Designed miniproteins, single chains. Designs and how they scored, part 18

Each design is a single chain, and the fold is of that chain. pLDDT is the mean over its residues in the fold that is shown.

## One batch from the design tools (miniprotein)

Design m593
Fold by ESMFold2-Fast:
Structure m593 (fold): chain A 51 residues (1-51)
Amino acid sequence: LAYVKDGKGGYVYVPPSEVEYRIEELRKQGYENVEWTGNSDSAQKRAKTLE
């Protein structure tokens, strides 16, 4: 899984195949500072499911 910084001080996880699409969707929803953090254990422990 890949983790994306959501611009609100949190992270959301996405599958690697969807990371590009998800970043664009988050930007459209007003998340100004969206970054791909990669698939790491540290990011996984901090990330929450957006669902």
Scores: mean pLDDT 56

Design m594
Fold by ESMFold2-Fast:
Structure m594 (fold): chain A 62 residues (1-62)
Amino acid sequence: GNAAKIAELLGISQSKARAAVRTIGKHAGLSQSAAAKRILRFLEETKDPEATERFGVSLILQ
């Protein structure tokens, strides 16, 4: 699903991607599916490797 694509784009484990989607969804009042779609869209639309790397580091460190 979208969490697996997020994991691939950020170079993190699928478990970390799922945890990040859950955390963001909870704080934003979104379902896990809606949160995953928004994150994936952000990563795809950014197309900036540095911004994508910084976002990935933030998700890992939380």
Scores: mean pLDDT 70

Design m595
Fold by ESMFold2-Fast:
Structure m595 (fold): chain A 75 residues (1-75)
Amino acid sequence: SIDEAVAGLRALADASKDPYMAEALRRTAELAREYSLETAAAAGVGMLEHVSRFVDPEEAAALAARVEAILAAAL
């Protein structure tokens, strides 16, 4: 459900050590809630990929996989 996706993304944001990544995750959750999971996937993932370029590559890859799993499970 969309509520589960929003909760999962917010939990990842709260657990994130990087404030830029946390903000990107919260914005992705907001896009999912206000528009759709497809909009969150298209625009939010692009935002996360942009921020991931400033974060450790291993952590960025692991985080991307978790975001994809959350969005896929909510579909």
Scores: mean pLDDT 74

Design m596
Fold by ESMFold2-Fast:
Structure m596 (fold): chain A 74 residues (1-74)
Amino acid sequence: SELDEAIAAAELVLEDPEAALPVVEALARRSTDPGLRAALTTLAEMIRAGAPRESLDAMARVLIAELRRRQAEE
């Protein structure tokens, strides 16, 4: 599912932001959910801009929590 792919991409950001960047960008481009697309686009922009690791981790964790909440409602 789109949510499963987005969670996996955000988890990859926690491990290796540079390796995660092309995956996050690809998901942002093909996402049909405007909120998810915006969140993934912001995360990709933060990685490209070299945002501090703590900021990337915080954003990725918030996104994972929100996506897991949405999965539980399905």
Scores: mean pLDDT 85

Design m597
Fold by ESMFold2-Fast:
Structure m597 (fold): chain A 63 residues (1-63)
Amino acid sequence: TDPSDEQVARNSKKNRFTNKLTKLLEEGGSKEEIEKLKEQMRKEGFSDAEIDALLQSAKEQAK
């Protein structure tokens, strides 16, 4: 099943935010920078549950 353009864009944003979170965690980024990324994700239409899942994924990648 081919995803819609909106679903493709959403998946692309998920990957970009996960990569940004992983990089910040690996580089020892500040809590403030992480909170800013969370706020950007909320503005892009991500739920708190989705943001939490992406943050957990990023933490596992940063191990």
Scores: mean pLDDT 76

Design m598
Fold by ESMFold2-Fast:
Structure m598 (fold): chain A 82 residues (1-82)
Amino acid sequence: SRMAALSAGYVLIATTPDTTDEEILAVIKEIESQGERAPVDLLMLILSGSPRMEKLLGDRRDEYAEAAKKAKEIPPSIAAAI
């Protein structure tokens, strides 16, 4: 599920020191496949405080933020960052 993919991505970034960029990008692609709230979920990963996510997705932060503005239900952390 989308929430499981997001949670798995967060755990990989936060708790697995051997996680490769390829593994993170595979989780990102899984999240992107999960439907209309994917930009919100990806922006949550960028805002998680992981320097690695900022490096991999920071260029796309504005893209995801603009897409997230169109969502009906935006988490407060995302709303504050937009």
Scores: mean pLDDT 63

Design m599
Fold by ESMFold2-Fast:
Structure m599 (fold): chain A 74 residues (1-74)
Amino acid sequence: MSGKEIFEKYLADRYGLDGKGKGDAPDLRNIFEKESVEEIALRLANGVPGTDLPALTPEQVAELVQYLKTFSQP
């Protein structure tokens, strides 16, 4: 399962397909400005509150992190 597939299946209902957030959910376009890649990967490995995200393999965490970076435009 790719990072895009994981995001669309488990996180898109909370954050939107564009990662801008819905309601009280944070905007994912600037998360890497607030936290390091390592900190975000650790949070994803331990689960995301308010989502049905299952336990991910290290490879799946890496793919999801790479996908989340696509929301951050330099």
Scores: mean pLDDT 74

Design m600
Fold by ESMFold2-Fast:
Structure m600 (fold): chain A 89 residues (1-89)
Amino acid sequence: MARLEEIMREMVAVAPETREEAEAALEHARAGLAEPDLARAEEHFSEALNHVGRAQAILIAAGRVDEALRLGGEAATVLVAALEALRAA
């Protein structure tokens, strides 16, 4: 998930307050990719998306609305694509 790591690093560079949520999103995304049980993998990707949403809320509160929409949208796209690929396997 090199692209998700890049997006999350950009979020943290924009607003350091997003670090905890960005790190949690990456942890759950990695756990989801490593999880052999589909239902548990889906739970991890759902948690990753929730943490991305919380990071977006922090960016919005910091007045960084355009970056919140762009980076959050890019992160959600990566996570949804990974989940869809897992479901197709």
Scores: mean pLDDT 87

Design m601
Fold by ESMFold2-Fast:
Structure m601 (fold): chain A 68 residues (1-68)
Amino acid sequence: GRLAAVVDEIVRRLAPHLTPEQVAEIRAAGNAAPSVELAITRIAKISLDAGVPEDVVHEAIRAALAAA
């Protein structure tokens, strides 16, 4: 559904900035979320904690939401 599509698009955009383990972590956290909003919150937190620049995380989320 829409949740999986949004998570997949965010993960695709963030994958070049993350390790394979971190990619698996954000995918699992996003897909386990009860809503798109909570999936975004979880993915953003994990990505920022992993050292991905804030602007990269925000643009990945904006682009994924625009595509979905």
Scores: mean pLDDT 87

Design m602
Fold by ESMFold2-Fast:
Structure m602 (fold): chain A 90 residues (1-90)
Amino acid sequence: VRERSERVREELKKVADEELSKIEDEQKAEEGKKAAEKLEEALRRVEETADGPPIDLLKASVDLASAVSELGKAVGKTKEVLEAHIEALR
């Protein structure tokens, strides 16, 4: 779980940083930055719940999927962000 979370974090951060750097609109860049921060929190929660009750891990996983989707929408790369997340979880 920990190694997979680190992989997901690195891949999603690379996509977010690259796409955010291409956004010249200050408002859209701010939205993307907030989505990336929410993703970081969701990844941290998955790591914290890894050794806890299964229900807590499931809830954290659902929140993570939601955060990944929001980031993908904000940067216009929903498919790439979701694929990176799925690959890193394998």
Scores: mean pLDDT 66

Design m603
Fold by ESMFold2-Fast:
Structure m603 (fold): chain A 71 residues (1-71)
Amino acid sequence: SYSQEEIDKIKEKSAQLLDQLMAPVRQLMQKNKQSPVPSQEDKQKAQELQDLINLGVENVLKPMLEKAAKS
C-alpha cells in the first residue's frame, strides 16, 4: 500500500502529465479563439477531443486513482 504522501505525489505527477499532454489541445483551442476566422472543422475537433478527454478522466482515470488510494 502507498502512504498518503506517496498517493499525493502520484496525483500531482498525474496532473502535471495531463497538463503536458493537453498543451497541444489548449494551443489549438487558443488558435481558434485568436484566429479572426477559425475553421468550423478545427472548432469541432477541439470540442470532440475535449469531450473524449473529460470522459476518460471521469470514467477511467479518477476511479483508478481512487482505487489506488484505497488499496
Scores: mean pLDDT 66

Design m604
Fold by ESMFold2-Fast:
Order: C-alpha cells, then structure tokens, then sequence
Structure m604 (fold): chain A 82 residues (1-82)
C-alpha cells in the first residue's frame, strides 16, 4: 500500500539511496493523488522534484537525503492518521 511506499522511501533515504527514495516519493505522491488527496499528492510530487533540482544544482547530497527522509516520514505519518 501507500504506507509501505513511504516506509521503503525512509529506509532507502537512510541507506543513502537517494535516487531510489525520490522515485518512491514521486510514486507515493501519484498514488495519493489518485486514491486519497489530490492536493497532498501533487504537493509531494512537486516537493520530491524540488529535491532532485536542488541536488542537481548544489550537489548537496546530505541536504537532499535529509529532505527525502523528512518527506517520507511526513507522508507515512499522514497515511497512518487516515
């Protein structure tokens, strides 16, 4: 389910697998858009893309990983609340 996508994204980000974590955050955002909340889903997809863009221009992998963990944990908390 969507919760499992967020749990996996947290795991991947904590392991430093940033690109895979961002991919799962986009996938979770798309599924939120389709099944739960359009606005929250769109917001997550755009924020995940924002992490990719900032990483591309800054090269700050540590910051990008921290942001990916934050997005995944926030999404997991949200899905567990509903």
Amino acid sequence: GIAELFEEAVRLAREGRLEEAIRLLKEAGLRLMETVDLTRGIGLVLRAIGVEIELKYTGDRERALARAVELAEDGLEYVRSI
Scores: mean pLDDT 87

Design m605
Fold by ESMFold2-Fast:
Structure m605 (fold): chain A 100 residues (1-100)
Amino acid sequence: SEELLKQARESIKAAREAVEKGDVETALKHARDALGYASQLFDLGKYDEAAKIFREAAEVFGRVGEVAEQQGKHDLAREAAILSVAANLMAVGAEVEKEL
């Protein structure tokens, strides 16, 4: 789980760096990788870590959507917006599961 958390954080960092450079395709890929690692953390019962990474992925997806829209990449912006909402819902699910 420590290695998964490290991989998740590295993916979030790579996604943030890519979106700052305007590389929305690379940013979307890395943010999706982080979402996958957060899901694996959830399956391992690491709900606090999973929730934090889901929230960070949601923020990155939101930024990717904004930059993609500015670039006229409407389909990518739409995908990023949907993934941002999904990641926030997954974070809520992890926060709820921790209390059970």
Scores: mean pLDDT 90

Design m606
Fold by ESMFold2-Fast:
Structure m606 (fold): chain A 66 residues (1-66)
Amino acid sequence: MTVNRAPEQRAPSLEEAARLAMENAMKGAGTTDPSLVEAEVEGDRVTATAINPEKKSIGIGTAVVS
């Protein structure tokens, strides 16, 4: 299984951080299906993980509020 981790992004709000993290996770996993994404919020950091079993790929996106 291939893991594709996107570079950390900065966002002006938690809402934008979540959006960026999810977009990058989906891109890394090679999917456009947001139902495959799980997001975790730790303070000002959002980490999204998308697992695509069809392509055997995992996408990880991170964004921090600044």
Scores: mean pLDDT 83

Design m607
Fold by ESMFold2-Fast:
Structure m607 (fold): chain A 87 residues (1-87)
Amino acid sequence: SLEKALEEARKITEEVAKRTEDERVIAVAGRLAFEALYTAYTEGKEAALKRARELLREAVESLKDPEDKRIVREGGELALELVEERL
């Protein structure tokens, strides 16, 4: 379960790296993808997508800087798209 989540999150991180050159966006996407995939393999797809959307919302709301908000939102949206395609 954990090993599978790590491997699939690596594949998503590689796919995100093909879509953006912003290392910060790639890092955010990889972290959220791992959390979502781990939850999916332990609690199911619906719980995973709910948890990932909640984490993304909380992360964006916690930030003040517009550029930081953009990075987290962009990375999170890419991660959610790619995780949903793989579940």
Scores: mean pLDDT 84

Design m608
Fold by ESMFold2-Fast:
Structure m608 (fold): chain A 105 residues (1-105)
Amino acid sequence: LEEEALKASEKAKELLKEGVPLLTETQKNQVRQYAQASLEHLEKDDLIGAAVELSRAATVVEDATGKDVLYHIRLALLKAKATKNTDLLKQIIKEQAEFILELTK
């Protein structure tokens, strides 16, 4: 489960690296705002809110590019939740959100 969560997370990052540069400036600003909101929810220990905001960012990328970002993020979060390791779930959300912020500079 942990290895599966990390593999899905890495695949999501690959798709983000390919997809985010294809977005319009408006779409980049939108995914950036969702990624920032995800990190704010993590700071408040609101994992549900953090996952929802991250999924919104992924949805914008997937809808605009056809790349399966949302699918792989959902898979990573599902597998991480199944481990019952809250730190792994937080790590995956944080890494995905921070990566989106890096790509949208």
Scores: mean pLDDT 89

Design m609
Fold by ESMFold2-Fast:
Structure m609 (fold): chain A 70 residues (1-70)
Amino acid sequence: MSPQQVRQQVLQLTADSLRQIGDQVDALLAAKQSGDKAAVAAMQAQMDAQNEKLSQQVKQQLAQIDAQAA
């Protein structure tokens, strides 16, 4: 697979994930306005878990390319 094709796939995965994060940011801002610190903490933990999952997916894709290029 060409580096250009992999770049396009990584960008698409990132774009889809950022769209979901945008929706979560709106919910987080609403929770902050309510003053519920427990709800805010729970939402931030959920977002952190999703960011970790995305990071792992990107790393796996890049690792497969590096293995094929070496």
Scores: mean pLDDT 74

Design m610
Fold by ESMFold2-Fast:
Order: sequence, then structure tokens, then C-alpha cells
Structure m610 (fold): chain A 83 residues (1-83)
Amino acid sequence: SGADVAADIAGLGARGHLDPEATADALRAAGLSPEAARKAAELAERIRKGEKLSAEEIAKELRKAGASKEAAEKIGKALADAG
């Protein structure tokens, strides 16, 4: 699904394999809105820098940025697992 692809991309960003701009661009290509893609790239960078965020906290922020429930939950889990 597009949500699974978005979760994989976000995880790559959190591990430093993509910079924030590349992460946001790839997330938009995977079907996220510009606002949700920017927020996911921001959260991935925060985790890459060592911030500890729960999957629930990440999903909540992504939902506020307009991500679907499925995308927010899958990205949230992937980012929490990467940190």
C-alpha cells in the first residue's frame, strides 16, 4: 500500500539514508500531502538526531498535518522503531 511505502521512506530518512528534502519529496511521490510529507520528514530528522518519540506521539502529529489514520500509524511505528 502507499502507507507501507511511506513508512519505509520515513524509516530511511530517520536512519540518515535520505536528507529531509529528499524524504519529503519521496513521501509526496508515495501519496502524502505536502503538509504531511513535510511533518513526516521533520519527525524523521528529529529521530535521526536522537530524539525519543513514541509511535503514538508521531501518529498524532501526522494526523494533525493531514495524514490518513493508516499512513500516520504505519509511519509512526516505522519512525519509533528506527529511533
Scores: mean pLDDT 89

Design m611
Fold by ESMFold2-Fast:
Structure m611 (fold): chain A 87 residues (1-87)
Amino acid sequence: SPLDIIRATKAELRRLYREGASVEELLAVVRRTVDQIAPLLSPEQRAVLEADLAALEAYARAHPDDREGVLILALTLLDEVARMLEA
């Protein structure tokens, strides 16, 4: 299910963070999950998700060494998508 994809992605992000993954490695996981989930959303929900991803990518560009900040924002994005899927 889409919620299982989100749960697995959150676990993967936390594992990668503990293993020292870079900001770019964390973003790659988020981008992959967004690509998997986007077709399952309404056009309006997809626009919100695309805007949230763009904001996360902008944060990562401004703060390339802030692995913790990127993790927190990525987990927040995934929680927002989970709420959309449960609506």
Scores: mean pLDDT 88

Design m612
Fold by ESMFold2-Fast:
Structure m612 (fold): chain A 74 residues (1-74)
Amino acid sequence: MTPEERLKQLFDEAVKLYKEILKNHPELEKEARKLYQEVLDLIWEADANPDKLEQYVERIEEIVKRLKELKEKA
């Protein structure tokens, strides 16, 4: 899997997790929105800095993990 393919996979996963949290755990909306916004910001930065793509993938992976933990804690 290339870093570009991994970035797309992570984005799709973040979108899915965010939607699930909003639907099933409205009490977590504020925290989920903050994490989702961080993913969007990092994707935008990765697009502007393709030479650092792998670093942005790692940062987005950390945030996606936090979204999963947020869903599991509920």
Scores: mean pLDDT 83

Design m613
Fold by ESMFold2-Fast:
Structure m613 (fold): chain A 94 residues (1-94)
Amino acid sequence: EEERKKKIEEIAELLGELMGKQFTKTVKGLKKEEVIELARELTKTMLEEAKEAGASLEQLLESLKEGKATEDPSAEKDKEVEEAVREAALEYLE
């Protein structure tokens, strides 16, 4: 259970970082509040699809770590999107 909780927290942090960078660059013409809500909904959808596919928390964590390793470290992230995504992931996975 403690290991499960740690994996959930790591998944939430990695999703927040990835989505924060993605939505900073790819969403134009939307208000900040709409971007946050969209990122939150997409995070839940991704986690639902992974769960339906039978992916374990370990498999999700490995996939997200690979995503982070191939990510541009100089790319800026939107901190509000990052925090909203992290909260949504924790809410869904708990």
Scores: mean pLDDT 73

Design m614
Fold by ESMFold2-Fast:
Structure m614 (fold): chain A 55 residues (1-55)
Amino acid sequence: MEEKRKERRKLYIEYQKALEKARDGSLPFDEREAAVKKYLELQKKIKELSEEMKK
């Protein structure tokens, strides 16, 4: 379980970076859209990993 906790923390860090990029109004629309897609994908992976860890 320790390895999965570390992996989830790593995903949270990547998620946070993608969120910051998505909120950066100075970036082109395409880059912000890519960042939105990225953090949504990371959020889904974090949820799946969390559910797996609870079972």
Scores: mean pLDDT 78

Design m615
Fold by ESMFold2-Fast:
Structure m615 (fold): chain A 109 residues (1-109)
Amino acid sequence: MLEKLVEAFGEEYKELIEETIDRAKKAGLTPEQIVALAAAKIYYENLKKGKPIDYDEFIERLRKLAEELGLDPEKVLKLFNEILSYYLNSPKPLTDEEFFELAIEIAKK
């Protein structure tokens, strides 16, 4: 999982991906939920930096990644969009701790 996520999104996100996978696994999330959460975190961090990734290109990369991992790509994309939508509608930028807490809660619903 880690190696495929780093290959899909970039080496610069390796530490963020490792932390996300570790936290999500400890919270009992499924592989689809873990991948969706990591993708949402990468997308959101780029938005916060003023370097937004093209949404359509990102979604295509995420779909291919899910397929390569033998996961349900539609489930991964649905979860990604649910997590991202919540953060984009937040009244303030979220800290890393707030992001993980809310993302795990959303994924478990």
Scores: mean pLDDT 78

Design m616
Fold by ESMFold2-Fast:
Structure m616 (fold): chain A 76 residues (1-76)
Amino acid sequence: MKEEKKKAAEKISEVVIKNLDDPEIRQLAVEFSKAKDAGDKEKALEALRRIADYLVSKGLITEEEANLAIEYFEEE
């Protein structure tokens, strides 16, 4: 369901913004933005997966939320 995927993507975005003082999150967010601006969808997906993995490892999001957000980006 696209709405659930959108909510997961929005949650990841909010968590990233709230945690930009974490150097790892900041670096990954910059990599994602640069890849997206360059039109490199594959590198943008790789950066998003790394962000999601890191956030899951810190307990800030669930694996389900990570998977839904990645699917949302792929389907756009």
Scores: mean pLDDT 80

Design m617
Fold by ESMFold2-Fast:
Structure m617 (fold): chain A 85 residues (1-85)
Amino acid sequence: MPVPAPPSVLAALSRALGEELPPGLTQAEAEELKKEIQIKELERLLKEMEEVLARLKKEGAPQELLDQVEEGKKILEEKLEELKK
């Protein structure tokens, strides 16, 4: 029999989705939803990093700072690809 997801997990997923989840959601279904939420969160963070990088370039930030942001973005892109495989 599938293990039901803990109430705390369902509450967290409900808040993240902005929608009430059914109380019978299984652990496997909860893990799949967590993965989808993580993917969306990483995609949002990558977009924010692109915007920050564009602003820093416009403001004439030091190349060292630009390189650090680019490295951070690359790490996030690698994590996103790993989650999507």
Scores: mean pLDDT 71

Design m618
Fold by ESMFold2-Fast:
Structure m618 (fold): chain A 74 residues (1-74)
Amino acid sequence: MIEEEIKKALEDPEKKAALEKGLELARQAAAAYAAGDLARAAELLRQAAEYFRKAGLTVIAGLLEAEASVLASL
């Protein structure tokens, strides 16, 4: 479960830092998307996915990579 992966990430200082960075990048990606910069949104989502993977959130990372691929193909 994504919820359980988040809980485990919060218990590990290194994974917690990666999770926080991933959330910041995902927020920046949302802002880029709202501005119509799809290429930058895709790049930021890929970066966010990498940090979520470092945090142990592999399901979320996979979903963000898939979203980035769709945006890059538009």
Scores: mean pLDDT 80

Design m619
Fold by ESMFold2-Fast:
Structure m619 (fold): chain A 64 residues (1-64)
Amino acid sequence: SSKQQQAQQLLQQGQQKRQQGDQIMSDMSKNPPKTLEEGEKKSQQAGDLYQQSQQLDQQAQQLL
């Protein structure tokens, strides 16, 4: 159904956001930022991506 397709797209977008956040965190672990400012910005970017992922997952659940 259209709602199931929309839910699947939202779940895929959520997974992509989570994966992007994980990549930032993994990259920071392997290649630590040279400045505290860069470290804070990257941590915030990962955090924002995780929040977006959660919101997309919740929206998908509401459609099902």
Scores: mean pLDDT 88

Design m620
Fold by ESMFold2-Fast:
Structure m620 (fold): chain A 74 residues (1-74)
Amino acid sequence: MKVLEGTLTAKSDGVYRFTVDNPLATGTLYVDGKKVKDFSPWLPNYADVTLKKGDHSFKFEYSSGTTTVSYSQV
């Protein structure tokens, strides 16, 4: 199992979209230690999370390959 971790700095309260780019892997996204979504190659590759202004930890645990996690405010 592989892990990708980082920090999102939310400049304002709102909905933030996390997008996972890995066409071959299953995985699970966590934000602030809480499970957000299970990902698989045949399901939508994003999850929307309501966050308050400030720093938030995220973690993506995945099975194989190379992945990126991007985020943007909706």
Scores: mean pLDDT 79

Design m621
Fold by ESMFold2-Fast:
Formats: C-alpha cells, structure tokens, sequence
Structure m621 (fold): chain A 104 residues (1-104)
C-alpha cells in the first residue's frame, strides 16, 4: 500500500539521519548503508519507541494531508544535514534537536 511504502521510506530516512548526526557518516555513506538494510534491520537499528513515534507521525500526516508529504519533508531535511553540520557547533546542536524531535 502507499502507507506501507511511506513507512519504509520514513524509516530509511530516520536511519540515514541518525547515522549522519550520531555516527558521523557522510550523506553518501549513510545512503549506501541504508540501501543494504532490510525493513527488519531498520526497525532494529531505530528501536521500538522510535518506530512507534514515526508510525504515529505518519498516522497524523494521513489525517491532515498525505503520508507522502511527510516523507518528502523528512527527505529534504535529511539531505540538508551536511550543510547544517557544516555551520559548526550550532548546526550540530540543531541537527541533534531535530533528530530528538523526530524520534519522540
């Protein structure tokens, strides 16, 4: 379904964000790592609380628009992470705050 595809994409984007923000991977390295991960591995990496938070965000997005619109918004932020981190300490703090909000 469209919803199942949106969930998989959101989980992949959340894993990419964590790899870049917390583990220091480049955008290309994070994309390569996530491309090789199964849905089960994505869920295991994020943990059940973060997966539940993403599922609830997609439920909310479906009520006010589309889950695809949320996924596109997440993709744009993830692709901007390298530029945000390049601003130094303030950018690192901003990226971590965004990741924490996504995972809540």
Amino acid sequence: SERERALEEALRLAVRARLMVEEGLSLAEAEERVRGMSLEELRAYLGPAVVAAIELSLDAAERVGSPEALVESLRRVVEAIPEILATGEEGRAQARAWLAALEA
Scores: mean pLDDT 83

Design m622
Fold by ESMFold2-Fast:
Structure m622 (fold): chain A 99 residues (1-99)
Amino acid sequence: MEAERRERERALAEEGQKIIEAQIEKRRAAGVSDEELAAEGAKIKLDAAEAARAVGEALGLPEEDIRAMEEIAATYNDDYELAAARIMEIVERALARKA
């Protein structure tokens, strides 16, 4: 059902947002202010790539698929929903190969 596909895409987007928020919290715990984080926009996108790696590793994906997810996360140009959909496609394709 299309509703199930949209639910998975939404769940992945929410999980990605949680991971990004955790990275931001980690930066705040290190003493970085929100104003400094805004100045580090490029670094935040790199941190999103690290979050994508953590998700891929937690799911047991191959390194090739994890690397592809990292590239998407680093280069999404603030279109997070599109990036999440592409990452979901990689995840489902990788899991289908194992199933």
Scores: mean pLDDT 67

Design m623
Fold by ESMFold2-Fast:
Structure m623 (fold): chain A 69 residues (1-69)
Amino acid sequence: MIEKLKKEAEDYRKKAEEFRRSAEVARQMGAQSDPVLAGVYDGEARSAERMAEFYEKKAEELEQKAKNL
């Protein structure tokens, strides 16, 4: 059971990393764009950052549960 929780946490960490990368790309695109497009990319970056935080938190919760078993 502990091994299963650790694998799930690792999968969530990988998903978070993918969203962090997407946010980074959106931030770079926004910096190079006109003001209207920069606003769109800022929104996309924030959305991706929120998803990354969500998955990072899930990974931490699973890691904590594994330690408490």
Scores: mean pLDDT 82

Design m624
Fold by ESMFold2-Fast:
Structure m624 (fold): chain A 75 residues (1-75)
Amino acid sequence: MSLNERIAAAAEAAAELVRRLAEAGILSEAEAEELIAELEALAAAARAGAPREELEARAAAVDAKIQAAVDKARA
């Protein structure tokens, strides 16, 4: 697979993980919906051929948001 295809697949896998975290009550439905929308947008951008630098920056940003949401749920 190309790097863009791998980023898209990783974003889709992360969205599935976020859905499971919401089902487990770790994330609220609203938090999960927002994170899933960002991950789906990242996968779409990767498939559309967005530049690697943009994809890497967006992946880092959404990963940080997922970590912050999980940390908040633990508090």
Scores: mean pLDDT 82

Design m625
Fold by ESMFold2-Fast:
Structure m625 (fold): chain A 71 residues (1-71)
Amino acid sequence: DLEELRRDIEEARRLLEEEGIEITPERIAKGEALEEELKADPTSGQRKVTQEQRDDFRVYSLERAERELRE
């Protein structure tokens, strides 16, 4: 459902704005790199990640969802 996806994107963007997390190409790239690392070794998901890594992943996830909406 494209409407549900749009709502989820708006909510995610609102949360990032409220927390002062800036959406930048560098953060998107870092989040994508983390996803690739976790895909290559699923057990890596058990290790402790930093708040910065979690924020970078949130930014990447939002950008990916926005690309899906444009399809």
Scores: mean pLDDT 74

Design m626
Fold by ESMFold2-Fast:
Structure m626 (fold): chain A 72 residues (1-72)
Amino acid sequence: SVRDEILTGFMVLAAEGEIFLTERMIKKGKLSEEQKKEFIKTLEAMRDKLLEMGRYEEASKIDKFIEELKKI
């Protein structure tokens, strides 16, 4: 539905914002283990919500970023 499309758009924008902030912290060399765990938890929640909404492509993108973040 149009409502679900709008909600998906907001969720994608929120996830993009979280990814942007995480990348900025990495570039500044200021990513603590506690912050890393917190970012991963937030991204996992966003991924799970996108999966519930049937947005598998966006969910997969976030999941891939989580795996990359865990390697740092």
Scores: mean pLDDT 76

Design m627
Fold by ESMFold2-Fast:
Order: sequence, then C-alpha cells, then structure tokens
Structure m627 (fold): chain A 109 residues (1-109)
Amino acid sequence: EVRAAAEELAARGYRVLALLGDGEVDLALFEEEPGALRYVGAGAGGARKALERMLAEAARVAADPRAPLERIRAGDEEELRNSEAGGRALVAAAPALEADPDARVVVVE
C-alpha cells in the first residue's frame, strides 16, 4: 500500500522518498528539473493520509518552490530537522535522490 501511494505520486511526475516506521509513512515529494530537484512538500501518517497531505503541500509550495530546495543545497539542515517529521526524512535522504537521477521512488526502513 505504501509503495502503491509512492508509485501513484511518481506516475504524476514526482520523485518520491518513503520512510517506513511503526505502521506510519513519511513521504517527501520533489519535482524534477534539469540539473535540480525542487522540493514540493511532505506528509506523515498512513499511506493515503500522507498522499493527501503531500498534495495539499504541493499546492502551498507552488508559489515559492525554489526556496525549500535552496535551503537544502545551502545546508540549512537544522531548520529542516526542526520542522515536521517529513522535513527530517527529507534532510536524511535528499542526497540519495540527488545522487541517483533515475530513481523515481526511494524507500527507507
């Protein structure tokens, strides 16, 4: 079910990080741009709840999608780690998504 939610997001053109733990799912969304990943948002909870939260965050970040990615690239890790659980997952695994441009879904347990 978690992988299916992540694959649904990937089918919509996103690159997806899924962090699994204790029956909960943290998902983080990126839009792919030439030479860059653009952070969209994160969600936590069960797979459907995470998907719904991520779609809501995508709409929210649309006005300034570059600012979160610039913080990641600049090394503003402490700000991201002090946010929601999805922000912590993002900081931990964003390098893996950037290192493998062919990976559409990354699952971390």
Scores: mean pLDDT 54

